# Ledger of designs, part 98: designed miniproteins, single chains, continued (2)

Each design is a single chain, and the fold is of that chain. pLDDT is the mean over its residues in the fold that is shown.

## One batch from the design tools (miniprotein)

Design m7609
Fold by ESMFold2-Fast:
Parts: structure tokens; C-alpha cells; sequence
Structure m7609 (fold): chain A 81 residues (1-81)
């Protein structure tokens, strides 16, 4: 179902964000940026399949976005060094 597929994409986005964090901690900016991009694409796909967000899905998306923002800031800081 589209709902089940959207849930799987949110799970994938969370795993991709985790990978992005691991690579930013290792100083691998290129891989970290690639995983951030992949996570954002997974979020876009999930929203396309499930336009009406449940409160739980809204909270998950907000959490993922916050983590992406934090990782992106760290990537920018590492590029400045």
C-alpha cells in the first residue's frame, strides 16, 4: 500500500541520516552530503505517497529535518576549516 511504502521511506530516511552523521563525524564531507541528499529525497517520496500526514508522521519528518539541518551545519563548519 502507499501508506506502507511511505512508512518504509521514512525508515530509510532515518537510516540515511544516521549514515550522514557517521560520515560527518569521520570528516568525510562528500559522503555525509550524499547521505543528507538521499535522506531528503526519501522524505519527498514519502510525502508524495502519503500527502495527509498523521501526527506521528509529522513528528518523524520534523525530527529528520532537524537532524538534516544539524548535519548540514556541521558539514559547513568542516568546509570552513
Amino acid sequence: SPEAEAQRLLDIAEELVKKAREYVEKGDISKAASYVTAAMLALVAARYLQPDLTPEQQARIERIRKEVDEISKKIDELKAK
Scores: mean pLDDT 84

Design m7611
Fold by ESMFold2-Fast:
Structure m7611 (fold): chain A 63 residues (1-63)
Amino acid sequence: SKFEAAKIALKEAKSDEEILAIVKGLLELNDEESYKLIEEILKTNKNEELNKKIKEEIEKFKK
């Protein structure tokens, strides 16, 4: 599934740019499991600038 592919990609991701790209992919899936994974990314990541960008992408998908 696309969700399982995103989980594998997240395990291998080592840069903020890669994490943001994975988050955008998860938002396109628009399911509960994908949103839970995005929440886990936000909890794990301590970079405030990246967290702000992730939240902005989430808002764009809800509008």
Scores: mean pLDDT 78

Design m7612
Fold by ESMFold2-Fast:
Parts: sequence; C-alpha cells; structure tokens
Structure m7612 (fold): chain A 60 residues (1-60)
Amino acid sequence: SREERERRRRLVEEVLRELSRLAKEKEKEANGDPEKLKKQQDELTRRAQELAERVRERLG
C-alpha cells in the first residue's frame, strides 16, 4: 500500500514540522517563563501524538 504509506508519512512529517517549529519558538520567546513554554510544548506534543495515532487507526 504505497499510497497509504505516503499519506501516513506526510501526516507524520506535518507533526514533526510542528514540533520543530515549537522548539524554535521556544528559543525565540525564551525571555519569559520557561515552565509555561515547556508545558505548552509538552501538551502540543501529546496532542500531535494522539492525532498521529488516530490517523494510523483510520488507515487500518
């Protein structure tokens, strides 16, 4: 299932790009509360992981 793998890979790439963007934003915005930034990053990471799992289930 080449096309199924491609679609899943694209979604995973989107999630990874969002996580990378968050890392950069944290660096740029690192003049405030790092704990707050960390929690936001952790929560979005969790949400992105859940979205990736949901898509994976859809492909099954």
Scores: mean pLDDT 70

Design m7613
Fold by ESMFold2-Fast:
Structure m7613 (fold): chain A 71 residues (1-71)
Amino acid sequence: SLDALLAEIAALNRGGGEALATRLRELAAAARARGDEVTLAVLETVARTAVAAARSGEAQEVPVTDAEFRA
C-alpha cells in the first residue's frame, strides 16, 4: 500500500539521504516496469519534499532530483 511505502521512506530518511535515494530509485524502477504512474507521482512528490526540506535546513540532503521520478 502507499501508506506502507511512505512509512518505509520516512524510516529510511532518518538513517541518511543516500539510503533514501537508493530506495527511491529501486521503487521507481519497479513502478516503471509495471507502468505504475501513480507510484511514480508519489515518489516525485517525496523527492521534491525532501529537496525542499534540505534547502530550508530542516532535513539532511538527499542526492535525488524530482525529475528522476517523472512518468
Scores: mean pLDDT 72

Design m7614
Fold by ESMFold2-Fast:
Structure m7614 (fold): chain A 115 residues (1-115)
Amino acid sequence: AVTVTESGGGTVPAGGSLTLSAKVSGTDFASHGVSWFRQRPGEPLQGVASIGPAGGVSYAPEVAGRFTVSRDNAAQTAYLNMSDLRPEDTAVYYQVVSSPTAEGVFGEGVQVTVV
């Protein structure tokens, strides 16, 4: 079974920075795309950033220029480096592993609070 374990959340002041990480096990991580989503209370899931197996990246307009997504295939870990954090970035963040032949697997999420 594929397992995603997220870490690195917490409370941070506006203008601060946090790095989230997600360790993936039970699959060949290097062959899969990974995406970060967030959910604010009472709102639907929002895509934040994604990185493909070949390293191609995309970002939501609200985070472009502030967030950077990366991956370490040897460690089987995805990262979301968040800078210039704003109160609207307060959400639960999820890392998702996806492939053309498998459904997306979500972790339990990590809380980020900007004060």
Scores: mean pLDDT 81

Design m7615
Fold by ESMFold2-Fast:
Structure m7615 (fold): chain A 60 residues (1-60)
Amino acid sequence: KDKLIEELERVAEEARERGDDILESLALMAVGILKSMKKITDDDKKQFEALIEKLRKKLA
């Protein structure tokens, strides 16, 4: 969980540096969702890992 939050926060920082407000907002929303979850499953972890990869592709 914490690793996923850190990765999404890094995506948000990179998006901010590029001036991509939409991508920054999407990454921060995902952070908020993760922080609000009481427990995450292995499937949830895979879904967030896939989201991080997709967001990183948008930064390329």
Scores: mean pLDDT 79

Design m7616
Fold by ESMFold2-Fast:
Structure m7616 (fold): chain A 84 residues (1-84)
Amino acid sequence: AEEHLRKADEAYRAGDAERAVEHLEKAVEEEETAELLVALGLAYYAAGDYERAIEAFRKAVELAPDSEAGKAAAKYLALLEKEM
């Protein structure tokens, strides 16, 4: 998970949102945490995949609603659902 997070960060810095998604999907597959789900949701949003971004944020809220990541995911969900 940590190695894939590092590679996702490198992809973001290179401007490659699709590559960031690939690495974050692998990180979530290895360890599903609210923090990784928020990162994946943001990567989907950057790639223009709003439906999968919403799904990732919903999972983050469900997994850890009272965490910093879960609270951040809830705010992102409110913003995205307003545009739908």
Scores: mean pLDDT 79

Design m7617
Fold by ESMFold2-Fast:
Structure m7617 (fold): chain A 101 residues (1-101)
Amino acid sequence: SVVEETKKKLDELLAELRKALEEGRLTPELLEAFVERAVKLLEEARKKGASPEELKKVLMELAARLLEILETSTASLEQKQGLLAALEELGARGMAIVREA
């Protein structure tokens, strides 16, 4: 399904983000790229016929997993602030996509 395919791709993005954090490579540019790629995947899912309810569930699951990374990682204060900003932007832009579905 479109939803299952989207979840798989988002899981790959989250794995890349977690690996970058663990390897000390997490930059503002990588966080910006993560948000842009995640938003694009949600927009593509909407265009392929994912319902508002399906998109909202995907967004909520993504947000929960990003929060888990924030809470469980040994990140610097600056990296944690960047992750929180990314979460806030993803929530705002993701919910706009849900409302347009």
Scores: mean pLDDT 85

Design m7618
Fold by ESMFold2-Fast:
Structure m7618 (fold): chain A 126 residues (1-126)
Amino acid sequence: ALPEFRAKLPFVGFEDHPLYKKYQEELSKVDLEQLLSNLEKYDDAESWLQLGIILFDKKEYEKAIEYFEKAIELDPNYAAAWFLLGAALFELKKYEEAIEAYQKALELNPNYVDAAYLLELAKKKL
């Protein structure tokens, strides 16, 4: 899918066209399968983090969480992976789990301003 095209077109119409929807579905499947194949070959924390980010941008938060957890399994000190895990959990309204992930990101990187901000927001949702 192309989320940036959706954001650039404030006028309703083109994205509801059947050919456009079919094109997006075909590209999303090919891109995802190709990315999965490439990342399975490399099996490094950075590669799993990148796949998780792509799924997060597509709003596939549950699948993004699986890949952020894989990145953390390979590198438990990856502050960015803990932060993004927290962000995906926050979007799913799993605020207690998001708080734990943000706290871990801050433990690993105390200057992680975004993690500190979202931690406070998650606490206010409880």
Scores: mean pLDDT 71

Design m7619
Fold by ESMFold2-Fast:
Structure m7619 (fold): chain A 66 residues (1-66)
Amino acid sequence: PEEAIKKAKEYLKKGVEAYQNRDYDKAIEYFKKAIEYAEKASGHPEAKRLLDLAREILKQIEEDKK
């Protein structure tokens, strides 16, 4: 669980960096990976917050991209 949370945080950080660089496709891919790892860490106190955050940002990027 700790390793999965660590991976989720790493991909979330990479997604934010890609978003700041306006690389929306890379940001989407990184946020999807963050979601996958947060789902693997189900039951961890931080997993739900990371999932909710990544989903909200991903939705915002999809709206901004079109």
Scores: mean pLDDT 79

Design m7620
Fold by ESMFold2-Fast:
Structure m7620 (fold): chain A 103 residues (1-103)
Amino acid sequence: SIADILARLEELTRRYLARLREVLADDPATAAELAARVEELTARMRAAIEARDVAAFHDVVLELAALMSELIAAHPAKAEALAEVQGEYMGGLLAVARALEAL
């Protein structure tokens, strides 16, 4: 159901933000700024899911991927940890996209 997909997105985003705060614990300002941007993108992902708009969901995921790539490039000392966190979140979002396509 759409409600199950939305609940999955919410849990994935919560886990992602918690892991980002751990990795960026020495830079809470960057963590807060990134969390605000991710929350804005998550609101757009929720709207796409509610509209059953797979293309709109994919567009937001691509924008998120670009943001995450910029973050990794800006933090070379944390690049490995950030790439791991990114990979886990992107894998979860791919599962959300597949569930949305199956509706």
Scores: mean pLDDT 88

Design m7621
Fold by ESMFold2-Fast:
Structure m7621 (fold): chain A 117 residues (1-117)
Amino acid sequence: MKDWKEEQIKKQIELLKKKKAELEAKASTATGLERELLATRAQLYDSYIEANEAILNEDKEKAIKYLEEALELQRRRTELELALARQKGASQLELDIIDAMGRMEIAVIEIAIKNLK
């Protein structure tokens, strides 16, 4: 059971590192709000990598710190996604979906922090 948990966290870290690299590559050719959104998403994945590595090292305080950083980055991500969608002429329904998805991501991070306390 312990080995299975550690293996799943390590797989998650590998996936997050790949996603971060893809976002950084896209950000290097993007401009304006799109660049800022891609960079913010890359920073968010970096915070998740650090939090998961802290969990593997049984460092709860460090894991909570990085998850709290992830909360701020997720709020910024939602603001940028809404701004970019409005700039592209998104409908109110599309904006409502973006806001709802952002709130769900925040709730998941808050639950993770609570489970570590």
Scores: mean pLDDT 88

Design m7622
Fold by ESMFold2-Fast:
Structure m7622 (fold): chain A 101 residues (1-101)
Amino acid sequence: KIDEVYKLARDIAKEEYERALKEGRPLSEAARNAITKAIDYGVNKLGLPFDAAVYAASAGVAEGIAEFGLKHGLLTPEQAERILADAKANYEKAKEIYKKS
């Protein structure tokens, strides 16, 4: 369940960022759309606690941003590593919240 929200958020973020770049739209809108869709799926389809869904979706979006930014030269490898470390921390917190629910 946590992994499904994380992967969905990552995949939506990557797709939305590529689309936003192609269409000249703000990248912040892509992040907002990805996180809201993944949280909605986690809470309303998978029955996750809201906070667990938030941390899982945040982790997925962060990974999507890191991959997108590296691919397009918008992030250095060092910046991407920091984002991925934060994503891992959020993913572990989502799992911890879910285990306690």
Scores: mean pLDDT 82

Design m7623
Fold by ESMFold2-Fast:
Structure m7623 (fold): chain A 57 residues (1-57)
Amino acid sequence: GPLEEILKKAEELAKKGMTPLEVSRFAVELARKYGLSDEEILLAQIEATKIAIKINK
């Protein structure tokens, strides 16, 4: 679904050198474009940011 697509893109971008803050912003923007709820947008931001932090350690 849309959340899975956002998280996959977030991981790809983090591996290409995008910072956790940039990945966080990207996830929020993409979730809004997909028309997700505020709770789903927040979940996308949290999970995408966690992925980016782990990759950029």
Scores: mean pLDDT 87

Design m7625
Fold by ESMFold2-Fast:
Structure m7625 (fold): chain A 58 residues (1-58)
Amino acid sequence: SYAEAAREAGERGDDAGVASAVAEAAKNGDIEQAKQAYEAAREHGMEVAVRIAEQLGV
């Protein structure tokens, strides 16, 4: 799942990986997965992923 991919990327400090999970969830219209990936970005302080999520309206 995109939420799990974002969580795992966040745990390893991979901001680009979290951003990718947010973007893919949003692209597929999976709003709940996109929101969970956004929360993972916020929890882990992943500023690039947070910015991408906000630009996509998540």
Scores: mean pLDDT 81

Design m7626
Fold by ESMFold2-Fast:
Structure m7626 (fold): chain A 109 residues (1-109)
Amino acid sequence: SRADELRQRADELAKELDKKLDEADALIAQANALLARGGSRQRIEDLLARAEQLVKEAKELAEELGRLADEYAKLDPSRADEYNALKRGAEGRVTRLEAQVAAAKAQAA
């Protein structure tokens, strides 16, 4: 059904979103470890640039998840609330990661 198709797409998008945020977290952790031990500035900058791009992509995916949740709400409001909750959680993670990237860049400068 259309509801099943939208749900499958939303579930796939939510998984991709989570994967990108987890990868950004790992890259920031690597950059911070290099900063702590006086590692290569270029490598730190490269890791933070990659993290920043993943956070940007995650932000775009969270917006798409919100659009799918709105469409799904017309068919099953209870499941739409689940996707909206995932979107809000992702937006919180994006804000935290953006702050962490900014802090690491300031320390690397």
Scores: mean pLDDT 86

Design m7627
Fold by ESMFold2-Fast:
Structure m7627 (fold): chain A 98 residues (1-98)
Amino acid sequence: SLKEKAEELQKKGDEFMENGDYEKARDYYFEAGLLYEQAGDYENAVKSFEKAIEAYEKAGIKRPYVYYALAGSYRKLGDFEKADEWVKKAREALKELE
């Protein structure tokens, strides 16, 4: 299932994060978040996207699309305040990089 695949990718992200491979951790966490979202598991999608952002920060790379993805998952959970906060952060990051 999509959720089982997302769980496997999340665990691989955790392994890469532990080993200091932040770029791979980022990619695995982001893909896990997308699969959780496709499965309708917005709570785990939020957690995976948050971990992807942590890995991006440790890698020294900013990717505004991850902030938009996290905001989308918060909207699906009905947390509009957090969704708006992440959209604002995405727009600020986009102005700095693009």
Scores: mean pLDDT 85

Design m7628
Fold by ESMFold2-Fast:
Structure m7628 (fold): chain A 60 residues (1-60)
Amino acid sequence: DERKKEIERLKKLLKESEERMKKEVEKTSLSEEIVEEINEGMRLIIEGVEKAIEESEKRK
């Protein structure tokens, strides 16, 4: 129970961090193309971390 709650908290923090970073990137004076590439890279990183957390829980 405690472990599952901690993992849920971490996933929530990751989603909140992704959303916050996307908003900050949108405020930059960078071109739309560059902003899109940054957002895509960020999405892949967050997805990778989430998958690693889920896989860790499954192997426990």
Scores: mean pLDDT 73

Design m7629
Fold by ESMFold2-Fast:
Structure m7629 (fold): chain A 57 residues (1-57)
Amino acid sequence: LAELGLKYIEEGVEAGKAGDLEKAERYLTLGHILLVEAGMPEEEAAALAEAAAKEGL
């Protein structure tokens, strides 16, 4: 789950850099959910997704 969550975050960043904001949003959201399910605190998972969104945009 953690590795899959990070992979979705990574794909979301790449989609954002490519200008596909819809795909970026979907993948970052899925990555956030998977990281929380893997045991990452909600606050930390949210911060990671937000940082990734800023990097991809």
Scores: mean pLDDT 76

Design m7630
Fold by ESMFold2-Fast:
Parts: sequence; structure tokens; C-alpha cells
Structure m7630 (fold): chain A 59 residues (1-59)
Amino acid sequence: MSKEELEAEITATFAVLSLYLAGKKEEAREVAEKVDELLKAGKYEEAKELAEEAIRKVK
């Protein structure tokens, strides 16, 4: 696993969990789906950026 792939997966997991714990379950599902699609396409940097934006919304 590349460093970029690992960082994207960790950031995505943290983002989804953070949204879920904040009660934003629908947003968590949407982020999880979109990030999974990007990861499967090898777009690790885009996946990480999207996950970071989701975390920012939770504060």
C-alpha cells in the first residue's frame, strides 16, 4: 500500500466516523460512497481532500 493510499483510507474512516458521531448519518453515508468510488479509481489525493472537507464540517 502506498503512503497516499493509506492516508486517504485513514482520513476517510475518520471523516465517516466523525460525521456519524455528530448525528450527520446521511452525510456520513454520502461521503463514504463518494470516497470509496475515488479510492477504487486510484484518486487517493481527491479522496483524502473530500474526507478532510467532511471533517471540517464537523469541526
Scores: mean pLDDT 80

Design m7631
Fold by ESMFold2-Fast:
Structure m7631 (fold): chain A 100 residues (1-100)
Amino acid sequence: PVHDTLKTFTKLYVQYRKGKLTVELAGRLIAALAALSVIYKLSPKEQKVIEDEIKTILEKSGFSKEAILTEAVKYINSLNLPKKLKEKAIQFVKDMLDKV
């Protein structure tokens, strides 16, 4: 559901801006951005904005790519989404981690 995904993202983003960055929060933020990208079928230009934000979170976090991926996969699998969209969101996270 659109409302639930946006509400969750907003809460996570507020925590991020307050400087309470943990590996769990970083993974969840990246997962939420990836899920939004695949749910809304964003254009390549819009997708690049999401990719740039994910890159910023990864660079700011200082956490290992493996730890971020583990938390992101865990969070995506907890979302009420079709299996195909979960798989696309997980692949998006993996592709972004490979670019950093």
Scores: mean pLDDT 74

Design m7632
Fold by ESMFold2-Fast:
Structure m7632 (fold): chain A 66 residues (1-66)
Amino acid sequence: MREEMVEKIEEKLIKLGVSKEDARDAARTAVNLKEEDHASLETIASLMADLSGISKEQAKKILEEV
């Protein structure tokens, strides 16, 4: 797991009003799917949105900026 990438996604989610716990869970899931499973951006964005409560569009934007 890349802690720096997790922290960057977590901070972006917190700025959008996501709780620290949900932001960390979503960030960890996104990084694991990208690094370990090479999942599609659509899959990562959908799971990140489900865990954090943000929209799929917001999740895709965060993934593009990391």
Scores: mean pLDDT 79

Design m7633
Fold by ESMFold2-Fast:
Order: structure tokens, then sequence, then C-alpha cells
Structure m7633 (fold): chain A 71 residues (1-71)
């Protein structure tokens, strides 16, 4: 089974391929637990790397939930 970090990496790569985004482009996400804004793909990857899997919940600003940890 893929980790939350691996799942997000695949999602981000898919988004870059489909929308022609680069790693440096601003892509806004919201941490649904803390309400913190994540303003780049690099910032999201750093967040996932440092956050326990159970506490990772991320949605796009458009209201699309991307990742959530199991309870």
Amino acid sequence: MLSIKEQFTLYAEGLMKERGLTKGEELRFIDLVTGEELNSLQEVLDYISSTPDKDVRIASEEGIELLKAAS
C-alpha cells in the first residue's frame, strides 16, 4: 500500500502532467486540521514529510480533498 506521501507525490506528478505545471508554480492547499495555507508543491511535500500520517488532511482551495489519514 502506498504511503500518504507517495500518494500525494503521484497526485502532484499527475497534476503537473495534465495541467502543464512546474514544481515551482504556486498551488494552494489547506491543511484541514490546522487551517494552515500551503502555498507551493514543495511546502506541501515538506509538510507531509514532517507530519504524522494520522494528522495529514489536505484539500485544494477549490474544495477538493486530496489526502486524509485514517482515523
Scores: mean pLDDT 59

Design m7634
Fold by ESMFold2-Fast:
Structure m7634 (fold): chain A 72 residues (1-72)
Amino acid sequence: SAEAEEYLAKGEEAYKAGDYETAAKYYQKAIDLDPNNLRAYGNLVKALNKLGKTKEAVEVLKKAQEAYEKMK
C-alpha cells in the first residue's frame, strides 16, 4: 500500500540519519500495514542489528521466511 511505502521511506530517512530506533519503529509499521513487504523485513533486520538486538533480528528473519512461503 502507499501508506506502507510511506513508512518504509520514513524508516530509510531515520536509518540514514543514524536513528536506528526510529527506523525500526517505522519499518515495523510498514510490516504491520503490509506483511508481504519483504524489503521492510530486511530493513528492520539491519536496524535491529545496528541496535545490537540480534535475537529480535533473528525472529524478524523467521517472520520474513513465513511471509515469503505464504506468497508462493
Scores: mean pLDDT 87

Design m7635
Fold by ESMFold2-Fast:
Structure m7635 (fold): chain A 55 residues (1-55)
Amino acid sequence: SLAEAARRGLELARQSTGGGAVTAAGHAYKLAKEAGDEELAREARELRDQALSSL
């Protein structure tokens, strides 16, 4: 499911650094939005933004 794919992407993002974290969190955000899971989308967006600020 899209929600499950988003959760996997978030987990990958949490275990990644640099551009890998940005990419994984970005994918998770899109999947969470498509799934209609606003909480997952919020977490993914926050992780992506944090990873971007760390580059």
Scores: mean pLDDT 81

Design m7636
Fold by ESMFold2-Fast:
Structure m7636 (fold): chain A 64 residues (1-64)
Amino acid sequence: ISEEEVKRALESAKKAIEENPSKTVLLAMLHELKELLKQAEKANLPQELIDEIREVIKEIEKML
């Protein structure tokens, strides 16, 4: 996975969150972001991106 792919996924997730998605959509996003986090950690991507993924995951978890 590339930094560009992670940045695009994070941008998409942030926009989706702003639209007050349903619980089902939030759970799907949470699953996708947790997989993204695993891929980013395995790829040794910059800590700033890994931290941003964790922050978005935390935000979604607070909404559930």
Scores: mean pLDDT 81

Design m7637
Fold by ESMFold2-Fast:
Structure m7637 (fold): chain A 63 residues (1-63)
Amino acid sequence: MEKKKKAKEYAEKGKELYKQGKLEEAEEAAQKALELDPTNEEARELELEVSVEILKEAVEKVT
């Protein structure tokens, strides 16, 4: 079974969750994609973008 295909599906799912503002769910999807294919560039970029947005929202809420 092609793990790379499943990784792509999780990365695409994570992108949709990110667009919806569901940052925690998007991070979980990106992590699952990287677990299946650590070389998936979309999933790596998504994880970084989601992590930055989570941190930004946390800072804005306390400030």
Scores: mean pLDDT 79

Design m7638
Fold by ESMFold2-Fast:
Structure m7638 (fold): chain A 68 residues (1-68)
Amino acid sequence: DAENLEKILSKLQEVQDLIEASNLSEEEKQKLRKKLAEVLEKAKDGAPQEEVLAEIDKIEAEVKKLAA
């Protein structure tokens, strides 16, 4: 559904903004961006919304942990 994709894209943007605003190294930021891209590809391949959102939440938690 378009609404499901919109929710996923909004959450991906929030986490991407968090990565860019963080004091992490460019190498760490590149790895996190790659993980977000892989999650988006899974969503496009028909992965369940709750599973995709849970993966994005894990990446967000990793960003916060690394930036702490």
Scores: mean pLDDT 82

Design m7639
Fold by ESMFold2-Fast:
Structure m7639 (fold): chain A 85 residues (1-85)
Amino acid sequence: MAAEEKEKQLKEEVERARKKIEEIAKEAEETYGIPFEEAKKIAEELLEARVKKAKGELTEEEVKKLEAEIKKRVEELLKEAGVEL
């Protein structure tokens, strides 16, 4: 079934994305001094929202609200880390 294949691909993409998120979060901490745990948490929340949307568990409106909230949190972290924006 196409839906079954989509679920397998989604699981594989999520697993790869999680590994990449950890690498990016470590690099952000080393380069900009952004706390690893906070950077990882934000990226995990974005990944979770995408996964839930792909599964039909979140509406487009709910995803937009989550993305806007996450963007604000990222901007605050970048300001706290002294990143020039």
Scores: mean pLDDT 72

Design m7640
Fold by ESMFold2-Fast:
Structure m7640 (fold): chain A 69 residues (1-69)
Amino acid sequence: MREELEERIDRLRELAETLRAKGLTSEAEQILQMVEEAERALDAGDYEKAEELINEALQLAAKAVNSQS
């Protein structure tokens, strides 16, 4: 579980960098903030909180991409 959540966090960071490169800076910053909170939850052993934050960040990223198409 922890390694899976860490992998998803790494992918969210890559996605945030992509959004930043496309000029979606506010969305990228929001995703990175949620990633930081998810990492703190993982360090605290709160996997449910980490998963919730990761899922919210993924939904935000999906909406940002869809608004460009």
Scores: mean pLDDT 81

Design m7641
Fold by ESMFold2-Fast:
Structure m7641 (fold): chain A 91 residues (1-91)
Amino acid sequence: YLGSGDYEGAVKDLETRIKEDPDDYALWYGLGQAYMRLGDYEKAAEYYEKAIRLSKGKLEHTLLENLSKAYYRLGDYEKAEEYLKKAKEIR
């Protein structure tokens, strides 16, 4: 739909930045967000999980909420609920 080309451009920009700094969890989080907008929820979940791993075990409320949302869109309601509960516990 309208604007999908903008998200594809964002993916290319983030992929270029990741080649320069592959350990920056914020860049992987950005990729997850871009793929959510493109409707590729499987890749979005993968990149959110990479962002969490690169945070060296630190759980981020926002990352867990977005990971939950990606699994919900994939129809994996069990994982979506588990990650949402984890996000709520960080408050």
Scores: mean pLDDT 78

Design m7642
Fold by ESMFold2-Fast:
Formats: structure tokens, sequence, C-alpha cells
Structure m7642 (fold): chain A 99 residues (1-99)
């Protein structure tokens, strides 16, 4: 769980930073940060499968899958403001996993 929480914290921080760059109109930097968050979310999904508690594993996997979906939406958005919204929602989803 500690490794999962550390990665979720990193994902939250990356997506919040991505949102800030998207708000400034820097799509290139925002997308770079979102792509890094996607990679870390995929790592969290793999780590979830190794957790001893099946309920904890399923909850972590669902959070990581939600983060992955929202970060991918941020990458696909052409409007920087909408990209920032999806990146922010992804950061919120990652933060839920830290409770």
Amino acid sequence: MEEVKEKLREIRDLLNEAATYFEKGDLEKGRQLAEEAIRKAEEVIKLADTLPDPQEAENVKRIAETVLRLARQALEEKDPFEAAVYATLGAIAAAVGLK
C-alpha cells in the first residue's frame, strides 16, 4: 500500500502541474506531464494485482483506471481549458486513493 500511495501522490502532483501548463496554453508541456501520469497509473494497476487484500486491490485498480481515463482525455483535448479540467479531475481521482 505505501508504494501505491506514493505513486498516487506523484500522479496527483503531475496532473495538477499539467493543468497549470494547460491553463497557460502550453499544450506540449501539459501533455508531457499527463503522459508521465498515465505511465505511473499503469504501474499502479500492475501493483494493485500484487496486493494481498482483494477489496483493497479492486479499489486501487478502480482509482488508477479512473485516473488513466481522465489523463487520456486531457491528452485528446484540443482546447487547453478543457484539457486543464480533465487533468484536474484526474488529480482529484488520485487524491481519493490517498484517504
Scores: mean pLDDT 87

Design m7643
Fold by ESMFold2-Fast:
Structure m7643 (fold): chain A 77 residues (1-77)
Amino acid sequence: PLLRREELRDAVERALREAGLPQELIDAATRALEALPERVSAAEGVRAVSKAIQDLGVGDEEKANRAVAEAVRRVAE
């Protein structure tokens, strides 16, 4: 099923913040999600955020991607 972009963005932003990731990474992730259609698949959301995190190159990619995957899983349920 397609998810609401806003709901996915809010969940991802909260999860990254709770995981203690830097604001720059949170901003990059949320901007990537905001560039997607209003209705998006969980897979597309994860892919866009993972790419944004990788492109930023600030480190903590594994920790950030784990937090994102968990947040998206909760929204998709």
Scores: mean pLDDT 83

Design m7644
Fold by ESMFold2-Fast:
Structure m7644 (fold): chain A 91 residues (1-91)
Amino acid sequence: NAEEYLKKGEELFKEGKYEEAKKYYEKAIEIDPKYAKAWANLGKVLAKLGKYDEALEYYQKALEIDPRYKEAIENEIEVSVKILDKIVKSL
């Protein structure tokens, strides 16, 4: 069930196991490609892994599936951009 894979991914994400969480979110979208929350959570994982461009792509996919996620997605994008800017500025 896509929902169970999403839940397992969320638990791994809380443990800081981002690569494993990504695998479970990918499994959830394989079962249900219109699962907006799974796409958004994939974006969160990629942002944690420093892959901001890929994160933005997955957030956009979630938004295209369910516009009601736009507010949460926009906040995640803003946070990712701020983290990236801070890293660049520390170089």
Scores: mean pLDDT 77

